# Ledger of designs, part 85: designed miniproteins, single chains

Each design is a single chain, and the fold is of that chain. pLDDT is the mean over its residues in the fold that is shown.

## One batch from the design tools (miniprotein)

Design m2948
Fold by ESMFold2-Fast:
Structure m2948 (fold): chain A 104 residues (1-104)
Amino acid sequence: SLAECQAYLDEAREKLKKAKEAIKKGKLDEAIEHLEEALAAVEKALKHLTPETLEALLELCEEIRELALELMDVAEKQGDVEAVKRAIGLILRAIGLEIELERI
């Protein structure tokens, strides 16, 4: 339903906000956890997809991808190879969701 999709969209937005703060503070593990939670919320929202929520889901996937790219850059500068690998995984997962949504 629209209401259920909207609830997951709101959850994803809150997780993205927390991820941005964690990246800003150099807390890579926290940022990764929040981005993974945001992606999980987007995946749950997909089960309740409506035409009205499609664009918002695409925008959230794009924002998650952009934050994961920023996370990857910060992790690379800190020499955190594990965080770089995790960020790449998040980027690929977000791209996959964008492709699925664009084909609807």
Scores: mean pLDDT 87

Design m2949
Fold by ESMFold2-Fast:
Structure m2949 (fold): chain A 98 residues (1-98)
Amino acid sequence: SEIEEFFERFAEENKELLEKLEKEMIEAREAGDEAKLQEIARKVAELLVSHIEDPEVREIAEEAAEAGADVVTAAYKVLQGKVEETRAALAEFRAKRA
């Protein structure tokens, strides 16, 4: 629930920017512009990380957004609200700390 509340608040607070980035990503994808997709993906990852106040949650988000290996897919999942893998990873991390 806390993770869901975080993502809901993040999406609400950044709605205009996320809608703009989603539109740009769709346009870049239709044009086959891989360089633009990578740029947008990095911007989304940086925006997400900048809003995470817990250093350990931030570390997991940085690992999930991993600069280089799969940044486009990670950013696309964030823009589409499909962050179940990140939620699962955070839940597992918290369980190990308890």
Scores: mean pLDDT 60

Design m2950
Fold by ESMFold2-Fast:
Structure m2950 (fold): chain A 87 residues (1-87)
Amino acid sequence: SEEIEALLQELARLVLEAASRVFSVETAIGLTLRVIGAEIDLRYTGDARGALAEARRVYDDLAGVLPPADVARLRRILAELERLVAE
């Protein structure tokens, strides 16, 4: 789904923005590349559930360390991904 791909791209942008405020550039890029990798895998395999699982793992790694406002932004995108994957 192009809509799931677009949400993963938005998630990657938000992860880079939020992680760059808390972590080193190297760590922020690494976290962002995990989301980008999930979007690439989705485009070539069609595995939306696998992409959601990786997005959730990145969210879980960040939820304990990011400010509440950034966690809320990421949670909103993740909830939308969960709805679209369930359809």
Scores: mean pLDDT 86

Design m2951
Fold by ESMFold2-Fast:
Structure m2951 (fold): chain A 72 residues (1-72)
Amino acid sequence: SDLERVEELVKELSKLVAEIERTGTPEQKAEAQALVDRRLPEIAARVHAKDFAGAAELLEELLEELREIKAK
């Protein structure tokens, strides 16, 4: 289900953020935190609207952007 996918993506997000916090430079950590803080309200709004497919899409985009930050 779309809800189950959102739950799995949230787990991936938590893991990736924790990895960046452990291994990243101060600049990578700051950029990742700013990105998460900016994107989470939009994702939460989709979840509240029961648009789990839209929430999953935004979570996948956030994960991709965070992986780009980690790769620097």
Scores: mean pLDDT 88

Design m2952
Fold by ESMFold2-Fast:
Structure m2952 (fold): chain A 62 residues (1-62)
Amino acid sequence: DLTIEDIVKGLKKAVETPEEECALECVEKASNEEEASTCLSECVKNDETALKISTAVVESSS
């Protein structure tokens, strides 16, 4: 699917956040966008926690 491949290509080039990295992994693992949506929703929760920890660490080091 051109739409999915375009998204993967864009994310791969602009992967700078944990959420985007997780989305790329889900899309590559899933065979369709609908399946990827379910995976992404579950993955986002974990990325949110990781992002908060990363932010706290950066603030502490500053």
Scores: mean pLDDT 57

Design m2953
Fold by ESMFold2-Fast:
Structure m2953 (fold): chain A 82 residues (1-82)
Amino acid sequence: SADAYRAELDEFIEKLREIAKKSKDPEFQKKLVTLINELSELKTEIDRAVAEGDQAALDSARARFDEVRKKANELIEEIKKK
């Protein structure tokens, strides 16, 4: 459901903000902030799609969220294990 996606997206944004705050690497922080901004835009898109009943837009937003999540997790794993 859209509410489940919003909750998961909000939790992921909070997680990324916490990681960025604890990091001392400016390049890593910049990359995380870019992803956080993308997720914030996606949240707005989900809200609009829900209001309009646009299932295609919701499916597109889901795919984009999965893409951003994968990219963020890969970035975090690379930095934290060095």
Scores: mean pLDDT 80

Design m2954
Fold by ESMFold2-Fast:
Formats: structure tokens, C-alpha cells, sequence
Structure m2954 (fold): chain A 69 residues (1-69)
């Protein structure tokens, strides 16, 4: 599956309360290995350091905006 589809799934699961912060971060760690864009990589690395689910979702949304360019 594409990284865009995987990130959109993580956002959906987080927003629907179906994924914990730990679960979302585990998914991000796996996806980060596939990321080549340095700006996207920085945003996802910041998300991994966050303890706030809403901040994590916002950072993933910013990464998606760059990837959809």
C-alpha cells in the first residue's frame, strides 16, 4: 500500500478512537523507514516525540499535504 493511504488510515483510526497513541506511533515508525522526503521525515519524527494525540494527528496531516504535492 502507498504511504499516503497508510498515513490516512492512521489518522482515521486515531480520530475514531480505534488506535492508541502507542499504536499510531508504532505505525509511524514502520512508515518512517519508507519516507525519502526530508521534510516529511522531520514531521513524522516530531510526531514520534509528541505525547499529545492531537499534535500527532496535525503533524501527520502536514506530512500528507507535502506528499500530495
Amino acid sequence: SSIIESLERLIKQAEEGKASLTGVKAGLKDLLKLVTDPEVKELLEKALQSTDMEEVIELIKKALEILKK
Scores: mean pLDDT 85

Design m2955
Fold by ESMFold2-Fast:
Structure m2955 (fold): chain A 61 residues (1-61)
Amino acid sequence: MTREQFDLEVELALKEMQLALYRKILEREKSKPNPDTEKIKQYEDEIARLEKEIAELEARL
């Protein structure tokens, strides 16, 4: 394992954790009686960004 490969794997793991957290936050927000539609949109956009970044990192490994 090179230092670069290790750093990429760490970054991937951190982004995967962040993705899981944002998905849980989004699920909680959607389950509210009066969901915040702006907050839902923000987290959906963040999830899409993280999924793209994860795919790009996986392609480099």
Scores: mean pLDDT 83

Design m2956
Fold by ESMFold2-Fast:
Structure m2956 (fold): chain A 68 residues (1-68)
Amino acid sequence: MEERVKEILSLPESKRAAVIAGLTILAIGHMLDKDYKSAAEYFELAMRAAGERNPAWEKQKEEALAKI
């Protein structure tokens, strides 16, 4: 987790924003596939990389963890 956050933060700002958006899309995809562990990991990674705790993503992460 920490290594991936550091890698994303080393990217140029424009690419960093795109990667964070991509991680959120992957998290939603894993939720639809009922891969709740991966979904929770991607939501956490996106929030850590963004440096911001998004309430909607936090709620979706908690819901995913509750289904594991």
Scores: mean pLDDT 80

Design m2957
Fold by ESMFold2-Fast:
Structure m2957 (fold): chain A 98 residues (1-98)
Amino acid sequence: SLSVEQQLANLQQQLDDLGKKLGEIEKQAKSTDDPEVLKELQRELTKLMFSLMSIIVEAELLARKHPQHQAQAQALMDRAQELLNRAKELMKEIDEKL
């Protein structure tokens, strides 16, 4: 099994990758009014939002089982929530174009 430190590092890497993907979706959404492209971006955002929620759940479980890592796990949860809020706002902006 992975150490807690390795599990937290893996969650951080996933979170960084999702943040980059969100930035790419934001750029694409700003550059297009094509409804088919916008609908595809909504599907990508939905998948990204589920991935962010999964990170929050995993970080919460790690904090619960390993209280000594609570601060690091909380930072991951806070960052995932920030990205989730950005994704929700972008979803609203795309919906207003459709």
Scores: mean pLDDT 91

Design m2958
Fold by ESMFold2-Fast:
Structure m2958 (fold): chain A 57 residues (1-57)
Amino acid sequence: SLTDFSKLTDEEIDYIIDELLKNGSPEIKEMAEKARKVKSKEDKYNLLKEIATKAQS
C-alpha cells in the first residue's frame, strides 16, 4: 500500500530517503537523491510517491 507521505515528519521523510539511497536499485537511488535535494515538501512527497510506485512494480 502507498503511504500518505504528507502525514510524515521531516525526520521520517529523511529517514525513508536515506533507506532508499542505501538499499534501492540504481533508478530508485537517483530518484531518492532528487527528493533529498528539493526544498518543496509537495515536490518531495510527489517524488516519494513515484519511488513507491516504481518499487512496487
Scores: mean pLDDT 75

Design m2959
Fold by ESMFold2-Fast:
Structure m2959 (fold): chain A 90 residues (1-90)
Amino acid sequence: KDEEILKEVLEILREALEKVRNATSIDQVKKVIQEALEKIAELKSKATDPETIQLLGRIIRKLVEALKQTSKEDAINLLEEAIEEVERFL
């Protein structure tokens, strides 16, 4: 069940990364990240494994930091770090 949650999180993050790369404004970047953050927070509420919950907490923190960025490049870097962290856990 938690492995399925992590696979869904990975898909959400990869979709968000693609949308951010294609964004033409910082407002579009923030909207994409906010939508990903909301979906991942919902998935975290369904997780039962403490290690999965801790990982998703770290991913949520990275997305919150991405929302504070003024550059698309910095947001991309944080999304790529989040993807790598989830991939290492799978």
Scores: mean pLDDT 86

Design m2960
Fold by ESMFold2-Fast:
Structure m2960 (fold): chain A 85 residues (1-85)
Amino acid sequence: MEDDLELQLGLLESYVDHAELQLKQGNADTALATANDAVDFISRLLSWAEQYASPEQVERLRERVKELLERVEKIKKEALKIQKE
C-alpha cells in the first residue's frame, strides 16, 4: 500500500518530466496529451487515497501532488499557446 503510493507518485513525476521534455522539443500535442493523462492519474490517485489512506496520509499526498499539478498547469498553458489548429 505505502510502496504502491510511492510507485504511483514516481510514475506521475515521470509523466510530468516527459511532458516538459516534449514541450521543450516543440511536441506540443504530445506534451498536452501527457499532461492531461497526468491530471487524470492525480485525480484517481487522490480518490483512491481518500478511501484507503488516513487523513494525515491524504494531506501529505495532496502536498506532494501540489507541485506536480502546478507543473502540469504550466505545461498545458504553454502547449496550448504553441499548438496550431
Scores: mean pLDDT 78

Design m2961
Fold by ESMFold2-Fast:
Structure m2961 (fold): chain A 71 residues (1-71)
Amino acid sequence: SEVEELVAEALRLAEEGRLEEAARLAMQAIKSAGVSDEEFARYEAALRQALAEPERASFLTLLRVLLSEVV
């Protein structure tokens, strides 16, 4: 699945500390999963907030939770 591949790549990038790239791929996965515009906006806001004060472990935890809802 394209969604599953994007999820796996986003999580790997986040583990490498490449948080902005991880967020971009996570948003691509969420969009590919066909969520509503309202849901997409909520995910985007959550990831943007996490990137304002980025910490790898907290970002990874958030990313795993958000992406579990679309896989």
Scores: mean pLDDT 81

Design m2962
Fold by ESMFold2-Fast:
Structure m2962 (fold): chain A 61 residues (1-61)
Amino acid sequence: SLEERAEALAAKLPPSLGQRVLGLTRAMDPEAAEQFLDRLEAALKAGDWEGVERLLETPPA
C-alpha cells in the first residue's frame, strides 16, 4: 500500500524528514502520493541527497 511504502522510505531518513514524508503523503491524493514516493525512492537509490531535500522542501502538488 502507499502507506507501507511511505513508512519504508521514511525509515531510511532522519526522524524529522521521515515524519515530513508521512505527513506529506497523507495530505496528498493517492496519485500525487505515488508520484512523490516514486521520485523520493529514485533519489534515495541514486544517493541524491540534495534531490531528497528539494523534494521535501517543494513537493509536487
Scores: mean pLDDT 79

Design m2963
Fold by ESMFold2-Fast:
Structure m2963 (fold): chain A 94 residues (1-94)
Amino acid sequence: VLSTEAAITLIVAEMRHFLEEHKDKLSPEEYAELQALIDETAAAMRADPEKLKEHIEEWSERALDLVKDKPELAAEIERMRKGILAFIEQLEAA
């Protein structure tokens, strides 16, 4: 039912929503870097839609490195990563 483009749009929206929800926990530099990383990942997913899981894993790895000194935020990134990967698995199984 969901097109690949619609799925990518939903994934990107979830990442942006996470960033806005946790804005108060991020420095201006961390916020800007995470925002740039989301934009980069969105472009990568649209260029190679067959590699959605790989792009999310790469985003997750880089995001975790950016917040390595904030274990509570790292835990929330891991939770979002697992949720997005589960969503992608459901789409691939359909």
Scores: mean pLDDT 83

Design m2964
Fold by ESMFold2-Fast:
Structure m2964 (fold): chain A 60 residues (1-60)
Amino acid sequence: DAEEAGKIARENLINAGASEELADALGDAIAARDAERAFRLLVEAGASEETAQSAVERVS
């Protein structure tokens, strides 16, 4: 569900070198089912567009 998906996306963000603050924002975006915002947050955190796209598709 959205909560589990948010956890996975958060883990990916942390592995990419993002802060916990940004990871929390991503979790909220996923829970709101805002895939575009989640993608934006991942890229902003330093993930590649390819990685961000893959992660968002997994959770949508």
Scores: mean pLDDT 70

Design m2965
Fold by ESMFold2-Fast:
Structure m2965 (fold): chain A 75 residues (1-75)
Amino acid sequence: AAAVLDVLERLGLSVLAAPGETPEELRARLARRLLDAMGASHAIPVAVIEELAREAVERGLSREELRERLLEAAA
């Protein structure tokens, strides 16, 4: 969750908590928001999205590099 949120914040995307949302629902919503922002497939599992977001944060990947990895993960 933290890595996905960091990437979304770097993209200038506002994310607000929904009333009554569980941590798992928040994780799914953040992952979907990232996929929508990057134009990537919703078929990519949340765990894979979180792993790629963590790699992007740790390695300083660009938006384009992260998008390419997400598109590869969907193939």
Scores: mean pLDDT 75

Design m2966
Fold by ESMFold2-Fast:
Structure m2966 (fold): chain A 71 residues (1-71)
Amino acid sequence: SEQQKLAKEKAKKNELILELLDAIDNKDIEKAIEIAKELGLKEEEIEKLLNKSVTEIFQEMALELKKKALE
């Protein structure tokens, strides 16, 4: 069903977000770029992520997880 498809897409996106945060925390730039591309981020957004602190990135991305919790 459409709802099952959306649920799987959200689960995959959330998994990728957590992996991205982990890669940034470990300063694994190559992995962070790969995951960011998988999430559909533009080059300019990827550059912004690489220059942000983990705390700032976490706060912004946590809003997406919060929206999921409200469903």
Scores: mean pLDDT 70

Design m2967
Fold by ESMFold2-Fast:
Structure m2967 (fold): chain A 72 residues (1-72)
Amino acid sequence: EVEEARRIAEETAKKFEDLGLKESAENMRRVAEALPEHPEVAPAVRIAQKLVDEGRYDEAAFVTKAIADALA
């Protein structure tokens, strides 16, 4: 579960980077690094992935920032 969510977060970070959303990519990488200590955010990571896959980049960036801020 956690390892899968971490892979999803890393793939989502790369998608943000490819889209030129550098801040969102960095936020998602921080989320990926925190996942082993905060497995409770895994469902939110999957929501961010789904939003990216649906082309809802602003909403995906918002969710990603909210997760990263909660973990800071």
Scores: mean pLDDT 84

Design m2968
Fold by ESMFold2-Fast:
Structure m2968 (fold): chain A 117 residues (1-117)
Amino acid sequence: MTQEQIRRLFINTFKDLDKDGDGVITREEFLAYYTDPNSPLYMSEEEAQKLFDLYDKDGDGKITLKEYLLGELDLAGVPESEYSADMPTATLLKKVAEALGMPISLEDAEKVVKEVA
């Protein structure tokens, strides 16, 4: 996977959800995105709430980029033994890319993470 493909798949989606640009996704921003019938990922409010809770690992009502990537690993069926919240964000992004069959170098993952932070 190229840096450009990762930006399009993960970073642009995270930025689209992060409407106020504060680097975190609130429950309100998440629900507004996923319950909009014009959204390519349209789903019911109940499904959107369940998906938010899956990403919101610490239950603070906000999704960080790291929590988003942890949720993507869970959704991709990556064993919980292969990742941890203590891992660097770039390492988690690399694991997400590998799980999707689009492997990336750690250097490229680090460059992408710096663009969001």
Scores: mean pLDDT 73

Design m2969
Fold by ESMFold2-Fast:
Structure m2969 (fold): chain A 79 residues (1-79)
Amino acid sequence: LEEELLNKPFELIEKALKEDLPLPEKEELFNKGLKLYEELKKLIDTYTPPLPKEVVEEEEKRLEELKKEFKKKVEELKK
């Protein structure tokens, strides 16, 4: 299922948010998840037929919300 390909980067990002890890490890996991998302997005864009635009837009919205949550958490941890 094409949607499952985008789940792997989200799993890494969620692990960075949920697990009680030192800040450097959280940042590493978060960045790894973002990089994986970009690579998988490029791969999916080559599919024939391409994924429905609605599915891609929903995943992009989810990524933006997770980015906002992580930035807020990093700011709190820098106290």
Scores: mean pLDDT 72

Design m2970
Fold by ESMFold2-Fast:
Structure m2970 (fold): chain A 98 residues (1-98)
Amino acid sequence: MDRDAILRMIGALLRLIGIEEDIRLLIAQAKAAGDEALAAQLEAILAQVRALLAQARQLFQDFLAGKISEADATAQILKLVDQADALLAQARALYAAA
């Protein structure tokens, strides 16, 4: 049971890392196209995703330290993933509109 909970949380953290990388690729493409305004907007979204990833890492550490329950850690980390997915969708929409 504990192993499956840890694997679910690791999967969520890997998803957040993947979202960060996807936005970094969009920033690189915007810069290659010479769209500095788009690159700046995407960098602001990347900063928000990085803050969510830092929160998710802290929640996972607090769970491993026994400071929060498995249910609370999982629910909060999944909520952060949902917020990051919304930010990725926003980043993709901005890139497509440029």
Scores: mean pLDDT 89

Design m2971
Fold by ESMFold2-Fast:
Structure m2971 (fold): chain A 70 residues (1-70)
Amino acid sequence: AAEQLAEDARRAIAEAERLAAAGEISPELAAQYQAVAQAIVDAYEANPEASEEELLAVARETAEKLRAAA
């Protein structure tokens, strides 16, 4: 589950880059999606024993910080 979430996050980073390159989303929106997905990947790499719940909490916290900064 946690490993799958990290792999899904890696795919989401690539997809956000593709969508931005195609003009489907703004570079700013792509950067926000990539930041959240990267936080999941970084958390999993720092602690491979992290639960899916812990990784989702990191994603939520990162998204909330980005919203507060906007």
Scores: mean pLDDT 80

Design m2972
Fold by ESMFold2-Fast:
Structure m2972 (fold): chain A 95 residues (1-95)
Amino acid sequence: SSRQQKEQQLVQKLKQLSDAVKNKDYDKALQIVDQIIKDLGATDVGDSIRDLINLVKEGFITPDEFSKFLQSSADSKEFESLVLTSAVLLTVKKS
């Protein structure tokens, strides 16, 4: 089914993104995010990942912490965990 294929592609992209973040290759990370949004229609997940990349760049979270969030989301297939994590961290930062 198209849903299962998109899910498998999202898992693959999140693993590639985890590697890019660990290497601090944020240009590659943003390119992968654009592919997640454009090719898979996962706009909420993609936007949340952009927010998490900005939090890493600002030093609010470490590349290793972000990489672990991406890897955990890929392994569990609980992609909403990235949206929730992004929302919580942004709220804490603004408080």
Scores: mean pLDDT 84

Design m2973
Fold by ESMFold2-Fast:
Structure m2973 (fold): chain A 65 residues (1-65)
Amino acid sequence: SKVSTQSALDILGAALESFGTAKVERKGDTYIVTVEEETPELRELIESMKEVAKKLGLKLEYKVK
């Protein structure tokens, strides 16, 4: 359901921010992920977020500082 999918995005965003090197912001239908350094673990989480966002019709933008 849309509610369950939204909760998954929130959980993944919190997990990403818990690494201390990433920030997640939501602006309308877009999730903006900013990281200080790209790691394989961050890439895997971002790919998971992209899949979930796509199912919701949302966009995900990724930026390395």
Scores: mean pLDDT 71

Design m2974
Fold by ESMFold2-Fast:
Structure m2974 (fold): chain A 69 residues (1-69)
Amino acid sequence: MVTPEEIRALTEEQAKKALELGKEASDGVRSEALGVIAKAGAEALADPAKFEEALAEIEKALEAVKAAL
C-alpha cells in the first residue's frame, strides 16, 4: 500500500532529479518535465491505484530531459 506521504516524497525526489539533470537544459524542457512530474504526483495522490501509471509518466519525463541534453 502506498501512502500519500510516500507519493509526495517520491514526487519531490523525482522533481529534484529533473532539476539536477536539467541544469544545462533549456527552461522550456525543464519546466515541461517538472509539470509532468507534478501532474503525475497529483493524480497518484488523488487515486493511489494510479501510482504505477504515475511512475511511468515520471520516468518518461526524466528520459525526455536526458534526451534534450
Scores: mean pLDDT 76

Design m2975
Fold by ESMFold2-Fast:
Structure m2975 (fold): chain A 108 residues (1-108)
Amino acid sequence: TEVEQKAQEILQELEIKTTEKIKGYIPNESDIDPNYNAIEKFAFVLRTAILTSEQPPSESLQEDVLKLFNYLKENSNDPLTFEAAVYAVGKLVFENDEDAQKFVKLTL
């Protein structure tokens, strides 16, 4: 998809290096505050997954997530770029595409 292509471009541009994945809980939509904007939803879902993971994220994963989070904040005015950046974080952080897609849907 156009989102997947843009996500791949973002990962290459930011030189994302980590291959580590977390195994954490992705919350249900009903657990998310309906007053949250997209960035707040993103932060809540990601924080929940990290805190419920059995292992803390590596320094490499933390650095790469921070790069993507900063990119997402700076590009929040472009819906395609924002969605692609969220998808890139999902693909980076979660082991399977189903969890990455769930993360994107909950954030957007």
Scores: mean pLDDT 75

Design m2976
Fold by ESMFold2-Fast:
Structure m2976 (fold): chain A 108 residues (1-108)
Amino acid sequence: VLKEIEEAIAPLVEEALRAAKAGDHETALELLGEATRTAARKGKELGARTGDILSAGTKPMLLFLEETDLDPEEVARVVIEALKEVVSEEEAREAVENVLNYYLLKKE
């Protein structure tokens, strides 16, 4: 399940990273949102458990935080809004906060 979702969103994630590295932050955030939404919808269609959907949907967020200079709060906001289409806002926010906390702890 996770590999199928990762393969489906890989082109969108690559384009989003390219846009961010080129300084096109607006396009990068839009593509990140689309990748997250696609991952979440694909996971739901495949009958994935909520935890697997959240894992697949937040994975691009961590990559973005590590490889770009985008504002972590804006990245988190975009990912939460995309995940809310298939999971509850509380579940989306908790998953995104866990990834953000992991990233911030690793950077220390």
Scores: mean pLDDT 79

Design m2977
Fold by ESMFold2-Fast:
Structure m2977 (fold): chain A 79 residues (1-79)
Amino acid sequence: MDEEVRKAIREAAKYVAKGKNEEAFKVVYDTAVDVLGVPEELARGLAKSLVDRATELLKQGKSEEEVAEELLSTPLPVD
């Protein structure tokens, strides 16, 4: 996984932990389009899935760092 992708996932986890889901979505979406070269429609699905997953992990009592590591270990369904 590209370092920029890992950075984006960690940044998204921080935003979700702060309730900034729109900022988290934007970080993942921008990285998917600009770094991974995925089509915009696919990137929206990717960003939504990641934000939804991060939100669920936070509800389970995971820390921001644990959420980031879980997201980094989970393959996204559109790759």
Scores: mean pLDDT 77

Design m2978
Fold by ESMFold2-Fast:
Structure m2978 (fold): chain A 110 residues (1-110)
Amino acid sequence: SLEEIRRLIERAEEVLKEAKESTNPYEQYSLLQTVIALLGEIERLTPDPAARERVRKARLELQFKLNEIRKLMEEGASDEEIKKKVDEAIEFAGRVVQETRRLVDELEAA
């Protein structure tokens, strides 16, 4: 239902707020993984195929960014490099969640 999708969006917004307030890039990475899981649930519940595909593409792009961050962590990259990529991923995730909210608002208005 659209109400369930709205609750998931609100949870994603709360998780992103926590990520933005964190000073630990490993905690921020874990919170971004939670956002990906929430986007996956939103994708699954989205009844419109075009809207679902939009959420899916955004989720996959965020996952790609997180895979890059994980590789940097595993290769022993500097905290500064990891932080930069994490901050970029948080900003991207914020845009995705905002666009998803607008999309759901449009679906309810139709």
Scores: mean pLDDT 88

Design m2979
Fold by ESMFold2-Fast:
Structure m2979 (fold): chain A 83 residues (1-83)
Amino acid sequence: NREEVEKKIKELTKELMEKEGLSKETAEKMAKTIVLIVEVKNEDEKEVKKRLLELYKEVGLEEAIAKLLIEYGLLDDALPPKP
């Protein structure tokens, strides 16, 4: 459901901005990635969020998103976004 997905993205974006001090742009990209994994893979939101935040602190936003998508089988290792 597109409306439910958009609502979840909006709520997670706000949470990431308020709790983690992230910019709106960064928080929105992270929220979209988390919601995609949760909806497609039926994963726990808290665990996906925790893993993405750990990766973000280690490698930065673009590489963290790429690695997380690879870990959940949504991106091929041969085609990650350029760092």
Scores: mean pLDDT 79

Design m2980
Fold by ESMFold2-Fast:
Structure m2980 (fold): chain A 87 residues (1-87)
Amino acid sequence: MVELTGTGTATAAAAGKVTATLGIFADGNFSHDLVEKDVAAGEVVTVTATVKASVGSKAIFDDTVVNAADEGMTVTASKAEDKLATA
């Protein structure tokens, strides 16, 4: 078994609080993580998730889900790239 880690990002359009979540799937296993952060306008929030997989398995990622806590705040999210487990 190896560990595969993926990274998703979200960029805040305004200062405030954001919550970002990323899911990762590999070899029949699922994991997710979330980050909650106070941000400045234009700040990038990074969320990572790690899953255990057999060597040679490929990880796939959910869409990065982000929520803005403050009225009028928006965020733009990017999805993590697929990874291949290596020996």
Scores: mean pLDDT 75

Design m2981
Fold by ESMFold2-Fast:
Structure m2981 (fold): chain A 84 residues (1-84)
Amino acid sequence: EKGKLKQKSANYLTAAGLLVVGAEWGYETGHLSREQALATLDEAIELYKKSIELDKQAGDEEGVKISEKMLKRAEDRRAALRAA
């Protein structure tokens, strides 16, 4: 069960990271409006939160720290994009 939780967490973490990259690249290249990029970052933030919760359930303290760091980066990027 713990292995299953860790795999789900890793899947959410990977998906969230791809959404962050996609939102930033899409906005920078003009393929996404600011509003679309912000919505994509909001989705990534929710996936990072799910990853953190699964890591906590799995007792993976290291995984929690990694996911929290990624969440903070996504939140900071979202704030910067909103200010742009």
Scores: mean pLDDT 86

Design m2982
Fold by ESMFold2-Fast:
Order: structure tokens, then sequence, then C-alpha cells
Structure m2982 (fold): chain A 93 residues (1-93)
């Protein structure tokens, strides 16, 4: 996926599990696993299941175990200085 395609990506199905791969400015890589748990208007609710390895950013790490809108998750990652470099479907709904 291109960077533009990654930024415009939206999960499509409740029950699907995705891995979001992010990098910091130094090239350290983190894997965020999310499950799609609902839809809210034009956005999707995801539960952050895990981050591996644990991310040093306190705001992002505090999302583990919480439900957040996909757009808010993406926005938070970008504002905190992370780049989304991959999105992978781990489990079909």
Amino acid sequence: MSREELLLFKPKEIGAVYRITVQDENGNEYHITVEVVGKDGDDFLVRVESIDPPIPDKEIQSLVGKTILWGKLVFTLLVRGYTIVGIELLKEP
C-alpha cells in the first residue's frame, strides 16, 4: 500500500482483526493489533488489543484495552510523530 492508501484506509467489517505497523522518526517499528467492534457514521470503532513491542509513547500505549474510532486512532498516531507503514488483515470476521 502507498502512504496515501494507508492514510485513507478504513476497516470494512465488524469482527475483522488488523495489524497496523507504525514507525517512529528513528525507524523503530511497532505493531498495533485492533479488532473492529462497531460502526459509527462514516467511521469504525476498533478495540486496541495489543501493541508489540510496547510503545514508549504514553498516550498511544494507554489505548491498549480501549475502544476508539479508527479515524481518531490514525490522527493520534500521526500527531504523536508515528508513520503508518503497513496495515495487514490478520483475521476475517
Scores: mean pLDDT 81

